# Designed miniproteins, single chains: the designs that were tried, part 45

Each design is a single chain, and the fold is of that chain. pLDDT is the mean over its residues in the fold that is shown.

## One batch from the design tools (miniprotein)

Design m1541
Fold by ESMFold2-Fast:
Structure m1541 (fold): chain A 73 residues (1-73)
Amino acid sequence: SREVQQLQAQIEMEQGVIDLLQAVNNVVLKKMEASPDFNKEEAEKFKQQVNQQIAQNQQQIAELQAQLAQLQA
């Protein structure tokens, strides 16, 4: 159905956002570590903030997956 296709597309889009956040996290952390002014506390805060955003997006995906399962039942 169109509704199933729309939910699948939304899930894929949200998963793409998580992949992008993980990639940005890796690049930024490597740049921070290479800095002569490297601050461990700042790097840890950044990592924690990105992980919090990823967790929220994963929860959104779980809700969409639950709706998809209900429609495919």
Scores: mean pLDDT 84

Design m1542
Fold by ESMFold2-Fast:
Parts: sequence; structure tokens; C-alpha cells
Structure m1542 (fold): chain A 94 residues (1-94)
Amino acid sequence: MEAEVERSLTWDPATTVLDLGALAQRDTDPARSQRLVDEARAHALSAGISQAEADRLIQRGRDLAARSSSRSGNPSSSEVGVGLQEMADQTVIP
């Protein structure tokens, strides 16, 4: 029973709440964005996740969406792609 808690990778309800938070951040309609946040909270509570934990997951989803948008920035994406291709050419899969 010990050490099982340390191996937490993906949670079913947590993943859903995170995804809804990300969608809320990306949504252009404030009413729709609010609906997604409310749905995320309802989903979390239904799964036994506390309100504080649900809020944290929603915040993380929002941060991930914002980060994804920054990474999707046009000028830097081209150079990153070139670097990755050179790495793949000289790196043999172990």
C-alpha cells in the first residue's frame, strides 16, 4: 500500500478538468468560457475532487493553453524545427 501514491501520472477526472480549463482559456466567448469552467468544477466535485483542487487543475489547464499559444509563435517555431531534424538525423534510437 505504500509508494503507490508517488506513481501518479494521469487521473481520469483531473485530466478532464484540466482539458476543460484549457478550452475555457482558448474560448473567445466569455459566456462559453464561464460554462466550461463551471462544467470543470462540476466534473471535479462529482469525482470527489475538492473545490480547491478543482480550481488548481483549471488554473493549470489555463496555463497550458497560454503556453501552447506562445510556443505556436511563428518566427521561433521554424528554427526549433530545424534543430529537431538535425538531432533526429545524428541520434540513433537506443
Scores: mean pLDDT 63

Design m1543
Fold by ESMFold2-Fast:
Structure m1543 (fold): chain A 144 residues (1-144)
Amino acid sequence: MLLTDEELEEDERFLKSQIPLLIRAVEEKDPSLLAGKSHDILSRAAVLLTSPDVRRRFLALLSLLLLYLALKRYDNAVELIEELLSIEDPELYPLIVAAVEFALEHYPELYEKLSEESQKRLEELKSSLTPEQIEAAKAELKAM
């Protein structure tokens, strides 16, 4: 059942507020920073994935990717990278590349686990963007 925009906005605001903590948990490799929060992140992200709004689905996928990286659930992280790379919204391409590169910078072994199609898609997206666009998007992710 699709939720109202108001209910989806609450889930969106919650997930955005958790992104800095999730990034920190990945960077410090410390899942204890997520103590008591992982279930709420999973539940709210699952709801946002049902949204027809691609930006809400992006936020859900980003939140889940960061959560699974922090929890060292690498197979789940690979699936989420592939889902992010499948998004067809040019406005989101810098953020998608920034999120995937963040994952690969901390866990470079994940790249070889990506499908050949996903590897090609990442390189195509990167070649369509300037380095300045990618760096700005990386800063935006950390400032969420």
Scores: mean pLDDT 86

Design m1544
Fold by ESMFold2-Fast:
Structure m1544 (fold): chain A 63 residues (1-63)
Amino acid sequence: MTLESFRKKAKELGLDDETIERLIKEWEENDLPSPEIVEFLKKMMAPQAESGRAGARALAAAA
């Protein structure tokens, strides 16, 4: 995936420019993204149809 695509999707999710730039910098500096970035990317690519996303993280932690 390109950095441009990542930036676009992150913006659509409501992240501010500062957060997006920080994530991109970390991704560029590393040969592979950190676990947090990988988890975030998976979330961006996966459909948000489960449990309406609101509090979905809490439900996932319980299961």
Scores: mean pLDDT 60

Design m1545
Fold by ESMFold2-Fast:
Structure m1545 (fold): chain A 113 residues (1-113)
Amino acid sequence: DLEERLPELIAQLSDENPIVRAKAALELGELAAEYGEEVLEKVLDPLVELLSDEEWIVRLAAARAIELIAKTVKSEKLKEKATEPLKELLSDEDEGVRKAAKEALEAIKEKFP
C-alpha cells in the first residue's frame, strides 16, 4: 500500500544510519520510476537533499535513484531541481558518486534533447 509505504520510506531518508537512508533512497527511486509523477512529486525534494548527504553511500544511492527516475519519467521539476546538485557531485571525493552523477545527468539530458 503506497499510502503507508511512502511515508515510512520518506521518514527513513532522515535515519541516523546511512545504510537505512541509502536503502530508502533506492526504494523511493524505484517507486517513483514505477508510479511516475504522482509519487515523484512527494519524494523529489528529499531525494535531491540526499545528494548533499555527509556519507558517500547515501549520495551514491540518491544519484542512482534520480538516474532511474530520469530514465523512466520525463519531469521538468526533476531537471530543474536535480541538475545543479548533480553537477556538484561531478567533483565529489568518491569516484562511484562522480560516475553516478554523470550517468544521472546523461539520463536527464536524453529526456530533454
Scores: mean pLDDT 89

Design m1546
Fold by ESMFold2-Fast:
Structure m1546 (fold): chain A 84 residues (1-84)
Amino acid sequence: NELEKLLKEIRELYEKIVELYEEYKNTNDPEKQKEILLEMGELRDRIFELVGKLVSLSKTEEELEEINRFIQELLKEELAKLNE
């Protein structure tokens, strides 16, 4: 359904951010690092847009709770990798 598709897209965008950050850590070129950080920013903006759409599609407290748990788990898993 639409909710599941949006959740999958958000997860894929976070996975791409993690991939970009790994690339960022493995380069010593300041111009390339800047390019990667800008792309990560664009992906972050897209994630916020999709989260807004998810909230607009939720019709119950239970659906909103599921969305919140999904986002929190993604942040814990993906952003924790970035802290390494």
Scores: mean pLDDT 77

Design m1547
Fold by ESMFold2-Fast:
Structure m1547 (fold): chain A 56 residues (1-56)
Amino acid sequence: SDDEALRARLRATVAQGIAHRRETRGLSDAQVAALQAAGDAAIAQVVALQKERQAA
């Protein structure tokens, strides 16, 4: 579905950003975990809003 494709693209973008930050700034494991959790929450909100707009 479009929502699955959007979620996959957003997850890939977040993962790339975290990997780049870890390489360039030396993030701790705790910081990486926190950013992954925040990214997952943000993606869930974006997908929920997209579905709400499509249902209206």
Scores: mean pLDDT 81

Design m1548
Fold by ESMFold2-Fast:
Structure m1548 (fold): chain A 68 residues (1-68)
Amino acid sequence: AREAIVEALNAAGRVYREKLAQGLSDEEAAAIARDVANKILEAAGLEPFPKAETGEELERKGVELLLR
């Protein structure tokens, strides 16, 4: 379970940075990163990633998931 959360967060962080580097907005990059995290969590049978509309929310809520 925790390993899948770590994988999802690492993948989301990479995708978020890549999309920003490609010129996407914070909102667009965060949405795509969240979708990637959700795919990994869903494949592991876990609840979807909490709502996050910005990169800062993705990072904060990701840390919260790791601490729980």
Scores: mean pLDDT 79

Design m1549
Fold by ESMFold2-Fast:
Structure m1549 (fold): chain A 94 residues (1-94)
Amino acid sequence: SEKKKLLQEAIKKLEEAIELLDEIGRSNGDSSSTRQKVIDLLKEAASLAKEAGDEETAKYAEQGASYAEQGDLLQAKKYAEKAIETAKKKLEEL
């Protein structure tokens, strides 16, 4: 269904954000551009989840983006992981 496709795309964006957060954690370089990509991915995932009717996943993704904007990358990852879990649960209901 359309909602399943939107949630699958949201999960993909959330997984990409987590991969980039892990890359920042392994690198001592300038992470500012990578952090912006994380923020963009989390915001895109929130939009997709909201369109799919998954408000819980959207809120966790938005919180993740907010933490990334503040430079709290550990909290950003935690909330991205929570968003993946709620999105997967919602997929089982669709």
Scores: mean pLDDT 87

Design m1550
Fold by ESMFold2-Fast:
Structure m1550 (fold): chain A 121 residues (1-121)
Amino acid sequence: SMEDLIEAIKNGDIDKAVKLLKELDPNVSQDFLDTLKGLLDEDADIKAMFEKASEEVRKLLLLAAGRLRLSAALILEIYHDLPVLTLKQRREIAAEMARIYLEEKDTLDELGRELSASDRV
């Protein structure tokens, strides 16, 4: 469930979070998974992780940070190499990013079903 995924992310259980995310969306990109792992890894280079991420994943990361009012801290870490984000804050960003991703997927799946139903004449 999404609740189990959010709990695994907040607890820093990377292996469980990856497994649960793949169970909720088998089509999740390796790029998204690598970014999630980077946010949860205590020794990870956040700047390097962001630079490696696709434009789509970067947008999700920035949106997640924005919702948590951590945009300034994330920007300082990415562009100025200042280690201002706590591990707890990185885990909160990762959890919010996963929530946004799954909510967007559910909305797109609903729209797809509606479009398919309208084309049956």
Scores: mean pLDDT 80

Design m1551
Fold by ESMFold2-Fast:
Structure m1551 (fold): chain A 70 residues (1-70)
Amino acid sequence: SADFEAALRELSEAVKDDPELVALVKEAGYHYFALHDPATARALVEEALARSDLSEERKAAIRALVDRGL
């Protein structure tokens, strides 16, 4: 999904200086695109968002992309 890919790209850029969070974003992409497991992909995105220092407004925007893409 283009919307889910956009969510992962936005989140990856936002957390690029944290290698553990970048790894979570990559794992979310793997679960969604390779394993066809949207539930685990969503959970990994939520973990990355919870551990990030992003504003609630930016988290809400990324969640909206996830909801449209999943």
Scores: mean pLDDT 86

Design m1552
Fold by ESMFold2-Fast:
Structure m1552 (fold): chain A 66 residues (1-66)
Amino acid sequence: SVGESLLDVLEMARDRILAETDRARAQRVLDELEALFDEVRPELSPEDRERAERLLAEIRDAVARL
């Protein structure tokens, strides 16, 4: 499903950003993920939207700590 695919992408991106040392690169990944989320949001179940929003918040926090 679109929701499952998005959640998989976000979880992989979170793990990638936790290993990242270049803040500008991490920020570009975050920008792409936020754009993707906005594009697919209307197709997501409420549960998948909530999970994606939490993962994006974790990713934003990780980028901010770089």
Scores: mean pLDDT 85

Design m1553
Fold by ESMFold2-Fast:
Structure m1553 (fold): chain A 78 residues (1-78)
Amino acid sequence: DEEERRRRERERAAEELRRLTEDLTAWDEQVQAQIKELEAQSDLPEARERLAQLRAEADRQVREYAERLRALQEKLDE
């Protein structure tokens, strides 16, 4: 049954979306804690370089999460 298959796919997509949102929230909290720690050491050149690297890594991760969220939302819209 194609409708039953699509329903199962949408249910899985909804669960993945929920889990992805939870994972993103936990990751964001961890990254913000690391940023805050490095900002406290911002007078050190190595801390500033690590902070810039961490922010660049965070930007890449946010783009990856956005792409995954879009794909899951497209499945839910079908």
Scores: mean pLDDT 79

Design m1554
Fold by ESMFold2-Fast:
Structure m1554 (fold): chain A 91 residues (1-91)
Amino acid sequence: MEETVRRLLELWRERVEMIEELKRRGVLPSEEERQRGAALTAELQELFASLPPEAQVEAFREFIEWLEARTGDREAAEAALAALDAEYAAL
């Protein structure tokens, strides 16, 4: 469980970094960037689904705390979350 949660958090962070980088560039993602994003999303789904409900809630809470600390501002954090939620819902 500990390793699964750690890997899940690492992948979530990596996905946020990709979204933020694309937003800073102000251009649409390339085909390679889309493929990388899709692969990360698929692995995230498998790892998250493998966790019991309590661990899912804990992992998500840690991720939100990390996201707020990392973005340094509310608007960037909200944009990153919205993008992740949209991608999660598309699966």
Scores: mean pLDDT 71

Design m1555
Fold by ESMFold2-Fast:
Structure m1555 (fold): chain A 100 residues (1-100)
Amino acid sequence: SWQEEIIENLKAVQEAILAEMADPSLTTEQKVAGAAALLGILRKETKEIMEKYNVPEEVREKVLELLEELQRRVLAAVRANDTAAVQALFDEAIERIREI
């Protein structure tokens, strides 16, 4: 399903961001920039998945609003070096996509 493809991408991005946060060779600004880039790719791929599956416009808007909220909160958590918050934000987003 389109939800399964988006959830797999959310899990992959979560893992990648957490890995970058754990890297002591990266600065906070590099971690924030890396997370922003990964979340940008996630948004683009999510749009492509929803288009491929002909997901209704109302549902697409809801998913994109959810991803915009996720991006704002994840970038703040990465800047704060709050790995528990990043984990929880992605887990919450996955459950919200599952419920649609």
Scores: mean pLDDT 92

Design m1556
Fold by ESMFold2-Fast:
Structure m1556 (fold): chain A 107 residues (1-107)
Amino acid sequence: MRELLAKVFLPLSSPKDQERHQILLDKMESDQGRKAAILYTSAAILISGASFHKSNGRLDDMQAELAGAQGLLDDLRKLADSIPDPEARAAVLEMVDRLEAKLAEVA
């Protein structure tokens, strides 16, 4: 789970930011880190499914998947609010913002 989160964050950052992101992930409680990874991955799968349904003209299925993804992103944002380390919190919120942008592109 930490490795999955690092793989998602690190390719978007400069080499100096990569070291900082690794330290931030280590400051997250292991259960919160795992929960964040699960919520992020689940939301990403639903957004991908919505895009597939849109390309096949299945707009009702697309809307259902997007609504599900939004719910998971709301849960991820609430999880971020529970993280006491402000840098780790900011990292999780960046994940939410990236997926909300993808969700808006599909909608």
Scores: mean pLDDT 72

Design m1557
Fold by ESMFold2-Fast:
Structure m1557 (fold): chain A 99 residues (1-99)
Amino acid sequence: SEEEEKKDAEEVLKEQLKHAEKYIEKLEKTNPEIYKKAKELAKKIKSIEDLEEIIKEIEENEPDLVKRNEIIFILEYEFLKKNNIDIEVHKKIIEYKRK
């Protein structure tokens, strides 16, 4: 059922977020410059459209694929956290990444 699928998706998201939090904590210690840049950019994001625009700018201006992916990952996490870890917001982020 749609209700069961939603509950399963919420459980998967919660588990993924626990792993994401640990990864970001490690990244803050190992790459503090990347962490600081991502946190500053996250402050500018008020909507999904803001997130998409900033990701596009990072993709155009950051030649290092690892740094690019780490910044984007932190931005997606911070945006999801700001929106109370809403499964529908997470779905919109996934849909954008599939373009």
Scores: mean pLDDT 76

Design m1558
Fold by ESMFold2-Fast:
Parts: sequence; C-alpha cells; structure tokens
Structure m1558 (fold): chain A 77 residues (1-77)
Amino acid sequence: SEEVKKLEEAREKNEKALERLEEVLEEASKKDPEATEKERKYLEELLELADLAHELRLEGKSEEEIREELRKVREEK
C-alpha cells in the first residue's frame, strides 16, 4: 500500500541520518569513549524498537499491539 511505501521511505531516511550520527559518535569516542558508548547503546536500542515497530505495522498490527510488543522487548533487556 502507499502507506507501507511511505514507512519504508521514512526508515531509509532514518537509517541515513543514523549513519551520519555514527560518524559523529566515532569522532566523539576519541575524546570521551565512556560517554560515547552509553549514547551509542541508547541509539541502538531506539533503532531496534523502531525496526520492530515497522515490521509489526507491515504485518497489519494495531498501534496498541505494537506498543505492547515494544514494552515486552524493553522488559527483556
């Protein structure tokens, strides 16, 4: 559907933005590796949740069902 295509395009844009952010994190790690590592882990978690939400939407899950699945993943950490 058109909505699914828009979600895929949004995901691609987010992935490119994260690639640029990774460049910044690589540079920052040279100055403060501990703080940079914490920030990187936080961003990785957000990415994993975003990917899961996208997959569930493609399966036709409701926004409520998606929220519940994201909560389960966070609790399993």
Scores: mean pLDDT 75

Design m1559
Fold by ESMFold2-Fast:
Structure m1559 (fold): chain A 53 residues (1-53)
Amino acid sequence: GVLAEERERKQKEIERLSVENLKYAVNVVTGGDVEENLKQIDELDQKIQELED
């Protein structure tokens, strides 16, 4: 049903955002632009939180 499809869509989006978040976290560790990468992580965390209810 529609609710099961919505949950699956949210789960896929959360997984995608989590992978993106890990890329920015790796950039922080490897000496990239810490402030910019942390900002991107915060934005992704907010999107994940909104998807999780």
Scores: mean pLDDT 75

Design m1560
Fold by ESMFold2-Fast:
Structure m1560 (fold): chain A 56 residues (1-56)
Amino acid sequence: SHMEELKARILEISDRITELVRKLKANPNDSAIQKELLALQDEYNRLVKELRELEG
């Protein structure tokens, strides 16, 4: 279902964000990691909002 696909995508993004945060702690000036992290955080927020609207 769309809801299951949405939940799966949220989990995938969450795992990737966690990994990027760890890498960024080791190299705080890595602009590529910073850019990817910001993009994934934006996508995560959009998907969580969509999930909330489907469950509410």
Scores: mean pLDDT 86

Design m1561
Fold by ESMFold2-Fast:
Structure m1561 (fold): chain A 60 residues (1-60)
Amino acid sequence: MVKEIIDLIKKGASNEELEKYLDSEDLAVRRIAAAGMDREWLEEKKDELPEEVQKFIEER
């Protein structure tokens, strides 16, 4: 999973493609997906995102 998400980010996956991984049971996968996404998009939709992702956005 971690390798797959990193490969997707390297290939320039869209925010929509990475969004499904924000709900992963693996915390590392969720954090990597959030790091690979556009911060502006994440901030706009933060109230709809998992708590861990919201915390990541707030911590920068």
Scores: mean pLDDT 70

Design m1562
Fold by ESMFold2-Fast:
Structure m1562 (fold): chain A 87 residues (1-87)
Amino acid sequence: SLEELKARLEELREELERASEEELPGIIDRVEDVILQIAFQLDPESRARVLAVGREAGRRLREARTKEEMIEVVTEMIERVLAIVDE
């Protein structure tokens, strides 16, 4: 359900705050998987918005140089996706 996927994103956001550099790639992969699952549960307009958020986050992650920058990008992506779902 969307509620279960939202709860999983919120749990992953908390994991990001305490993540080591070694744990970070795995957490990011799980975030991306959950966001894709959310996107395909939504109407076409909301889905397009979620996918656009994901593409922008992917671009910013390629430019990120530190763990802190990566956490910031992924956290913002999660927050934006949750905001879209809550509309």
Scores: mean pLDDT 88

Design m1563
Fold by ESMFold2-Fast:
Structure m1563 (fold): chain A 70 residues (1-70)
Amino acid sequence: AAELEKEYREKKLEAEAKRHGIDAERQRLKQLLASGKISQAEYDARMAQLDQEQAEVDAELAAAEAELKA
């Protein structure tokens, strides 16, 4: 029980840090697009990669939460 709770807490902190990094990168990409330093296609491709990374982080947290309920 305590071990699974600790693992969940650690994964939650990792996920929060990862999400913060993803959000910061999204903001950077928006600024680069607005300043004309990247194309719309490059922006869309990079945003899609960030969406995939966020989905992976969310899935890992959901799996850890499910383990706590088992």
Scores: mean pLDDT 82

Design m1564
Fold by ESMFold2-Fast:
Structure m1564 (fold): chain A 92 residues (1-92)
Amino acid sequence: YEAEARKLLELLKSPDPAVRIAAARKLIELLKENPEAVGELAVEAAFLLSKSPDPEVQRAALELAMAVLKYYPELNLEAIGAALRAIGGLLD
């Protein structure tokens, strides 16, 4: 899980927003299966995606942050921070 999640984090740096969104969705799947191994990486991914100027990528960041809130509540504060950043970007 962790090695697969780290590989997906590299895909989040892709210049292609479709690749970034697909990697985010796969991270949500891994997070559902093993939140303890993937949770911190999912928060990092949500934060990276939230900095994108692409609103679809920012939406993927919000989806990731919400998944962390649901499946790994120990990281709620970090997940809330990522979600708020993504929402701010979408509203601008």
Scores: mean pLDDT 75

Design m1565
Fold by ESMFold2-Fast:
Structure m1565 (fold): chain A 90 residues (1-90)
Amino acid sequence: MLTMPLNLSPEERAEYLLKELDKDGKDGRVSREELRDFIKKYLAPDASDEELDAYVDAYMAALDKDKDGYISYEELLEGVKEAVESSRRP
């Protein structure tokens, strides 16, 4: 993951991730191909193409709440908030 996103608010992190993921799509949403590139770049750089496809399928099933084949900023923001909150202690 990029250095800067580690110290951002969930909203800022989601916006930054959307910017990084939506470089080619220009729709303000994350496509399947953009998600695959992100997983390869930040989460699983040593994964095979087949493993990346499996990860993309799993994440799309979990995050694509609208069932439109894209992950919206709102869906991405919710995912980031949940990840950050699960790592926090009161």
Scores: mean pLDDT 65

Design m1566
Fold by ESMFold2-Fast:
Structure m1566 (fold): chain A 64 residues (1-64)
Amino acid sequence: GAELKAEIEELMKKLNKEESRQVHDAALAIADGDWEKADEIEKKASPVAQKLIRVIREAYERDR
């Protein structure tokens, strides 16, 4: 919902350019249903990027 979107936007503001790319790539993989690729990106990401990737993943899993 709107609360989740606000949390994602606040976390994105804390990311540098590389972390923003990692989150974007992971979000695209999740949207495409490529969970294996999303897992690989998350494992290599920074702690802040990993937190945001997990929030996005949980949102998509709930809509399943």
Scores: mean pLDDT 76

Design m1567
Fold by ESMFold2-Fast:
Structure m1567 (fold): chain A 89 residues (1-89)
Amino acid sequence: DPEAEARRRGEVLALFVYLKENGVKLTPEQLEKLENDPNVRPFDIELARLVQEGRYDEARRLVAREMGISVATLNRMLESDEALRELLA
């Protein structure tokens, strides 16, 4: 379903931007609870861990893979979004 795929790509991108801008601080206990939550995807946990560790290049690769795009395409999308936010501010 193209609409469901587009929605998931938007959700993945929004999650990455949110985690990057707000930071992530998860305790080992919180990570264990997330790993046992059936509503939390393995991707979401991996992304949060990479962002928490400041491993943004690896996080970008993971996000691009989940979205089914190249890292270069993801970087262009992020740059375009930042430019649009500056224009609207």
Scores: mean pLDDT 78

Design m1568
Fold by ESMFold2-Fast:
Structure m1568 (fold): chain A 63 residues (1-63)
Amino acid sequence: SMEEQEKIKEEVKKRISELIAKGKFGEAMKLFMENREKLTPEQYAEVSLHMAEEILKYLREKK
């Protein structure tokens, strides 16, 4: 359902944020790609943007 897909999207975003905060960019990318089939194209694009923003924030604020 759309509600279940929205929950998956939010869980993936949260996990990506945790991985990026630890500098684990490769693991974040792997998680992102593994969830492609579980999300709509729009939701997948949202997660992609979130990951890019989290990486950029990490690089600017911590290194």
Scores: mean pLDDT 83

Design m1569
Fold by ESMFold2-Fast:
Order: sequence, then structure tokens, then C-alpha cells
Structure m1569 (fold): chain A 109 residues (1-109)
Amino acid sequence: GVIAGKGGPEAAREARRKGEEAAKRMYESGKAGGAEGAAKALEDSYKGAKKSGADEESIKEMEEGAKKGKEYAKKAKEDGGSSSPSSYAAGAILAIGEIVDGAIRAMKK
């Protein structure tokens, strides 16, 4: 995925918000696999920000997003949501797209 931290804290915040919305949408749809995929995209974005040497505020924003994604994934599974490879892929793709769009949008003035 795109490393949100490259756009600074504003890009990281918008990427986080969009990624969390994707995870929440999958959870509310009863797609536990989709929520897991979205959570993975958020976690990978956080790890990417750390590895790229993004600023501390951007890293913190992405860390919070990764935690929130995991909470939605856990809750979806506990609520008996469906889990499948296709749902996982759909959730991951949706979250990656939303994270990228959020970061790019925040970088425009």
C-alpha cells in the first residue's frame, strides 16, 4: 500500500480515517474476513510508515488505525461474521484504495 506518512500527519490522519471506515463497513456487513483484510491493510500501512522513517505523529496516527482495524476484525469474528478468502481480499482491496485516496486527497491544496 501507499505509505500515508509521506504526506505528513494530515495525510496519515485522512488515510487512517478512510481505512477505519472500510474496516467498519466490512464489520457492519457481517464480513469478518473483509474486516480482517481491512485490518491487515491498516497494519501494513503502519509498518510501512515506521520502516520509511515517517514523522512520529504520522506513525502514531497509523498505529491507532491499525489498532482500530484489529478491533473491528475481532468484533466481526465474535459476532459470527462470515470469513472467506474472497471476502478478505475484498476488504483488503477496499481499505488499500480508501487509504491511498485519503492520503492523496489530504496532499492536495
Scores: mean pLDDT 82

Design m1570
Fold by ESMFold2-Fast:
Formats: structure tokens, sequence, C-alpha cells
Structure m1570 (fold): chain A 92 residues (1-92)
């Protein structure tokens, strides 16, 4: 439910900048929720571009498995991504 609502907000965002901001804010509040939203949105984008659904799903599974097996590294990478994205958004 939370994931679905956030995905709807991301899809309805009026700009690429606003979409990025929503995803980054989600990662700041709940790293796992934000990461799942990002992966789902990227999967939808890849499918819309004609990528093989099996390849898209395999990539999602690999990224989720990595995050689940490496929670400390995952959280560190999310913090780095948030910090970098905040710096980019602040420059605009």
Amino acid sequence: MELERLLEEVRAAPSEEERARLIIEAMERDPWLGFRVLLEYLAEELLARGKDPAEVEAQRERLLAWAENNPEEFLEKVRELVAESRAVLAAE
C-alpha cells in the first residue's frame, strides 16, 4: 500500500527533478521502501523501452538479493546516493 502510493506519486510527478526528489525523500525516511520504489520505477521504464521482462526481473532479483545479503553496505550506499542527489538537487 505505501509502496503503491509512492509509485503513483512518482509516476504523476510533473518533472524528472520532482520525481528524483520524491524517491530520494523516500530513501531518507525508509531506505528499503525508497529502494523498492526506485527498482519498480526503473523496471517499468525498461519494460516500456522494450527490454525482455525476464531480464528485467532477473536484474531486480539480483539487486534485492544483494541488498538483503549486505544490509550494512546497502544502507551505506543509500546514504551516499541520498547525499549526492541532495547536492545535485540543491544546485538547481
Scores: mean pLDDT 79

Design m1571
Fold by ESMFold2-Fast:
Structure m1571 (fold): chain A 85 residues (1-85)
Amino acid sequence: LLELSEEKLEKVFSEKLDSGLEVEVYKDKITNKYKVVVTDTGTGDTVEVTLNPGESVTLNTSSGYAVTVTISEDGKSATVKEEKL
């Protein structure tokens, strides 16, 4: 299916971490789900996951970091926790 609108996603959170990781969170305006994008700026690799409000995911990077992203139950905020493996 062809979509005329490629911007159904609204960026609600963006943070660059001191480890060189970039975390972006987008809200899907149609499904009310959240797309999490973690980019490793050292390798150029990206990992994408879709979450519901109130869910969290831990993404492991090739650089040896674990990034936990949590979407609040009301969907109005996101928190990011970085931990070295």
Scores: mean pLDDT 75

Design m1572
Fold by ESMFold2-Fast:
Structure m1572 (fold): chain A 95 residues (1-95)
Amino acid sequence: MMSPEQLKEEILKLSDTGNPEKNLLAVVQAVNAYAEGLLSKEETIELLEHAKKHLSKEQQDFVDSIIDQLNAGADPTQVSLQTVLSYLDLLLKQG
C-alpha cells in the first residue's frame, strides 16, 4: 500500500504523461484517495485541474462535473464510484 505522499506523487506523474488514459486514471486515483480520507477536497480539486491539461474537451467537461459535485458537498464514496464507472465506459468506447 502506498503512503499518501507516494500516492500524490504517482497521481501527478500519471497527469504529466500526456496519455489521456493515464490522465483519466489520475482523476480516478485522486477521487478514490479523497473518498478514503487520504486527501483534502482542496488537494483533490488541484490534482483534478492538473490532470485536465492533456484531456479532450469531453473528458475535461467530465472532470469539471466531478469538481462541481465535490464543491456541492456530494458524498465522496458516491463520486468515486461514478468516476470509476465513467472511466471504464470511456475506455470501452475507445476500444
Scores: mean pLDDT 78

Design m1573
Fold by ESMFold2-Fast:
Formats: sequence, C-alpha cells, structure tokens
Structure m1573 (fold): chain A 80 residues (1-80)
Amino acid sequence: SMVKELEEKLGPDIAKEFEELVRREGLPPEQQKRVADLVIRIYDVLREGRTDEFVDVDLDDPRMQRVLGTLTVRIAERLL
C-alpha cells in the first residue's frame, strides 16, 4: 500500500494528508504511486542533505503537481 509506505517513511500525518489530497483530486492508482514515489525521494534528499543530487520530477498533470507541492511543503516544515 502506498499509504503504508508513506506512513513508514514519513509518518502518519503526511500519509493521511496524501490520502486526503489524492481523494480530493481524484488521482488514479498509477498517478498516486508516481506522486508517492516522488514524495519519498524528495524526503530522502532533504533528510540526507544531498543538495548536489537532482530529483527528476516529470509530472505534466496539474492535480499531481498540487499533491506533490503540498506534501513537499509539509515535509520541509517537519524537517525544521
């Protein structure tokens, strides 16, 4: 489960917000997986301080971009 993977890696609050956002935007499972994978990658990069590595973000769907953007802000707030 994508929600379980997010909960394990980023905690229950971020996992819950992901679930609520993907439900509101109506993202199909394949798009949900793409966003979840990118959220985890962004978290790992920020947590490890690896600012010399690029996160390849290939999202053409505005709904996916909104979910990713919101969760990226939440991750940054958590790592303060």
Scores: mean pLDDT 77

Design m1574
Fold by ESMFold2-Fast:
Structure m1574 (fold): chain A 100 residues (1-100)
Amino acid sequence: SSAEIQAQLQALAVQIGVGFHELAELAREKGMEEVAEKARELLRLATQAANARSVSRELAERLLEGARELAEQVKDDPEMLKAAETVIRLVEEMLALLDS
């Protein structure tokens, strides 16, 4: 049902937010201030998605673009890259669910 799909999308948005929060904390601890700021901005966007009545494709695409940009910025840090790739996978799951 559409209500079940929206509940699943909101749950994914919460998980995506947790991922960006973890990335922001790791970046802060490593002195990566620009990465931490980017992750916090994406956390705000994920929070908007989690609290939205309906998650839009445009919002999911913005989350994917942001997660990919973060992955590129942290590509030389294996721990940070793995965390960013986890978030990318969750956003890809969100987009697949929107296409279902």
Scores: mean pLDDT 88

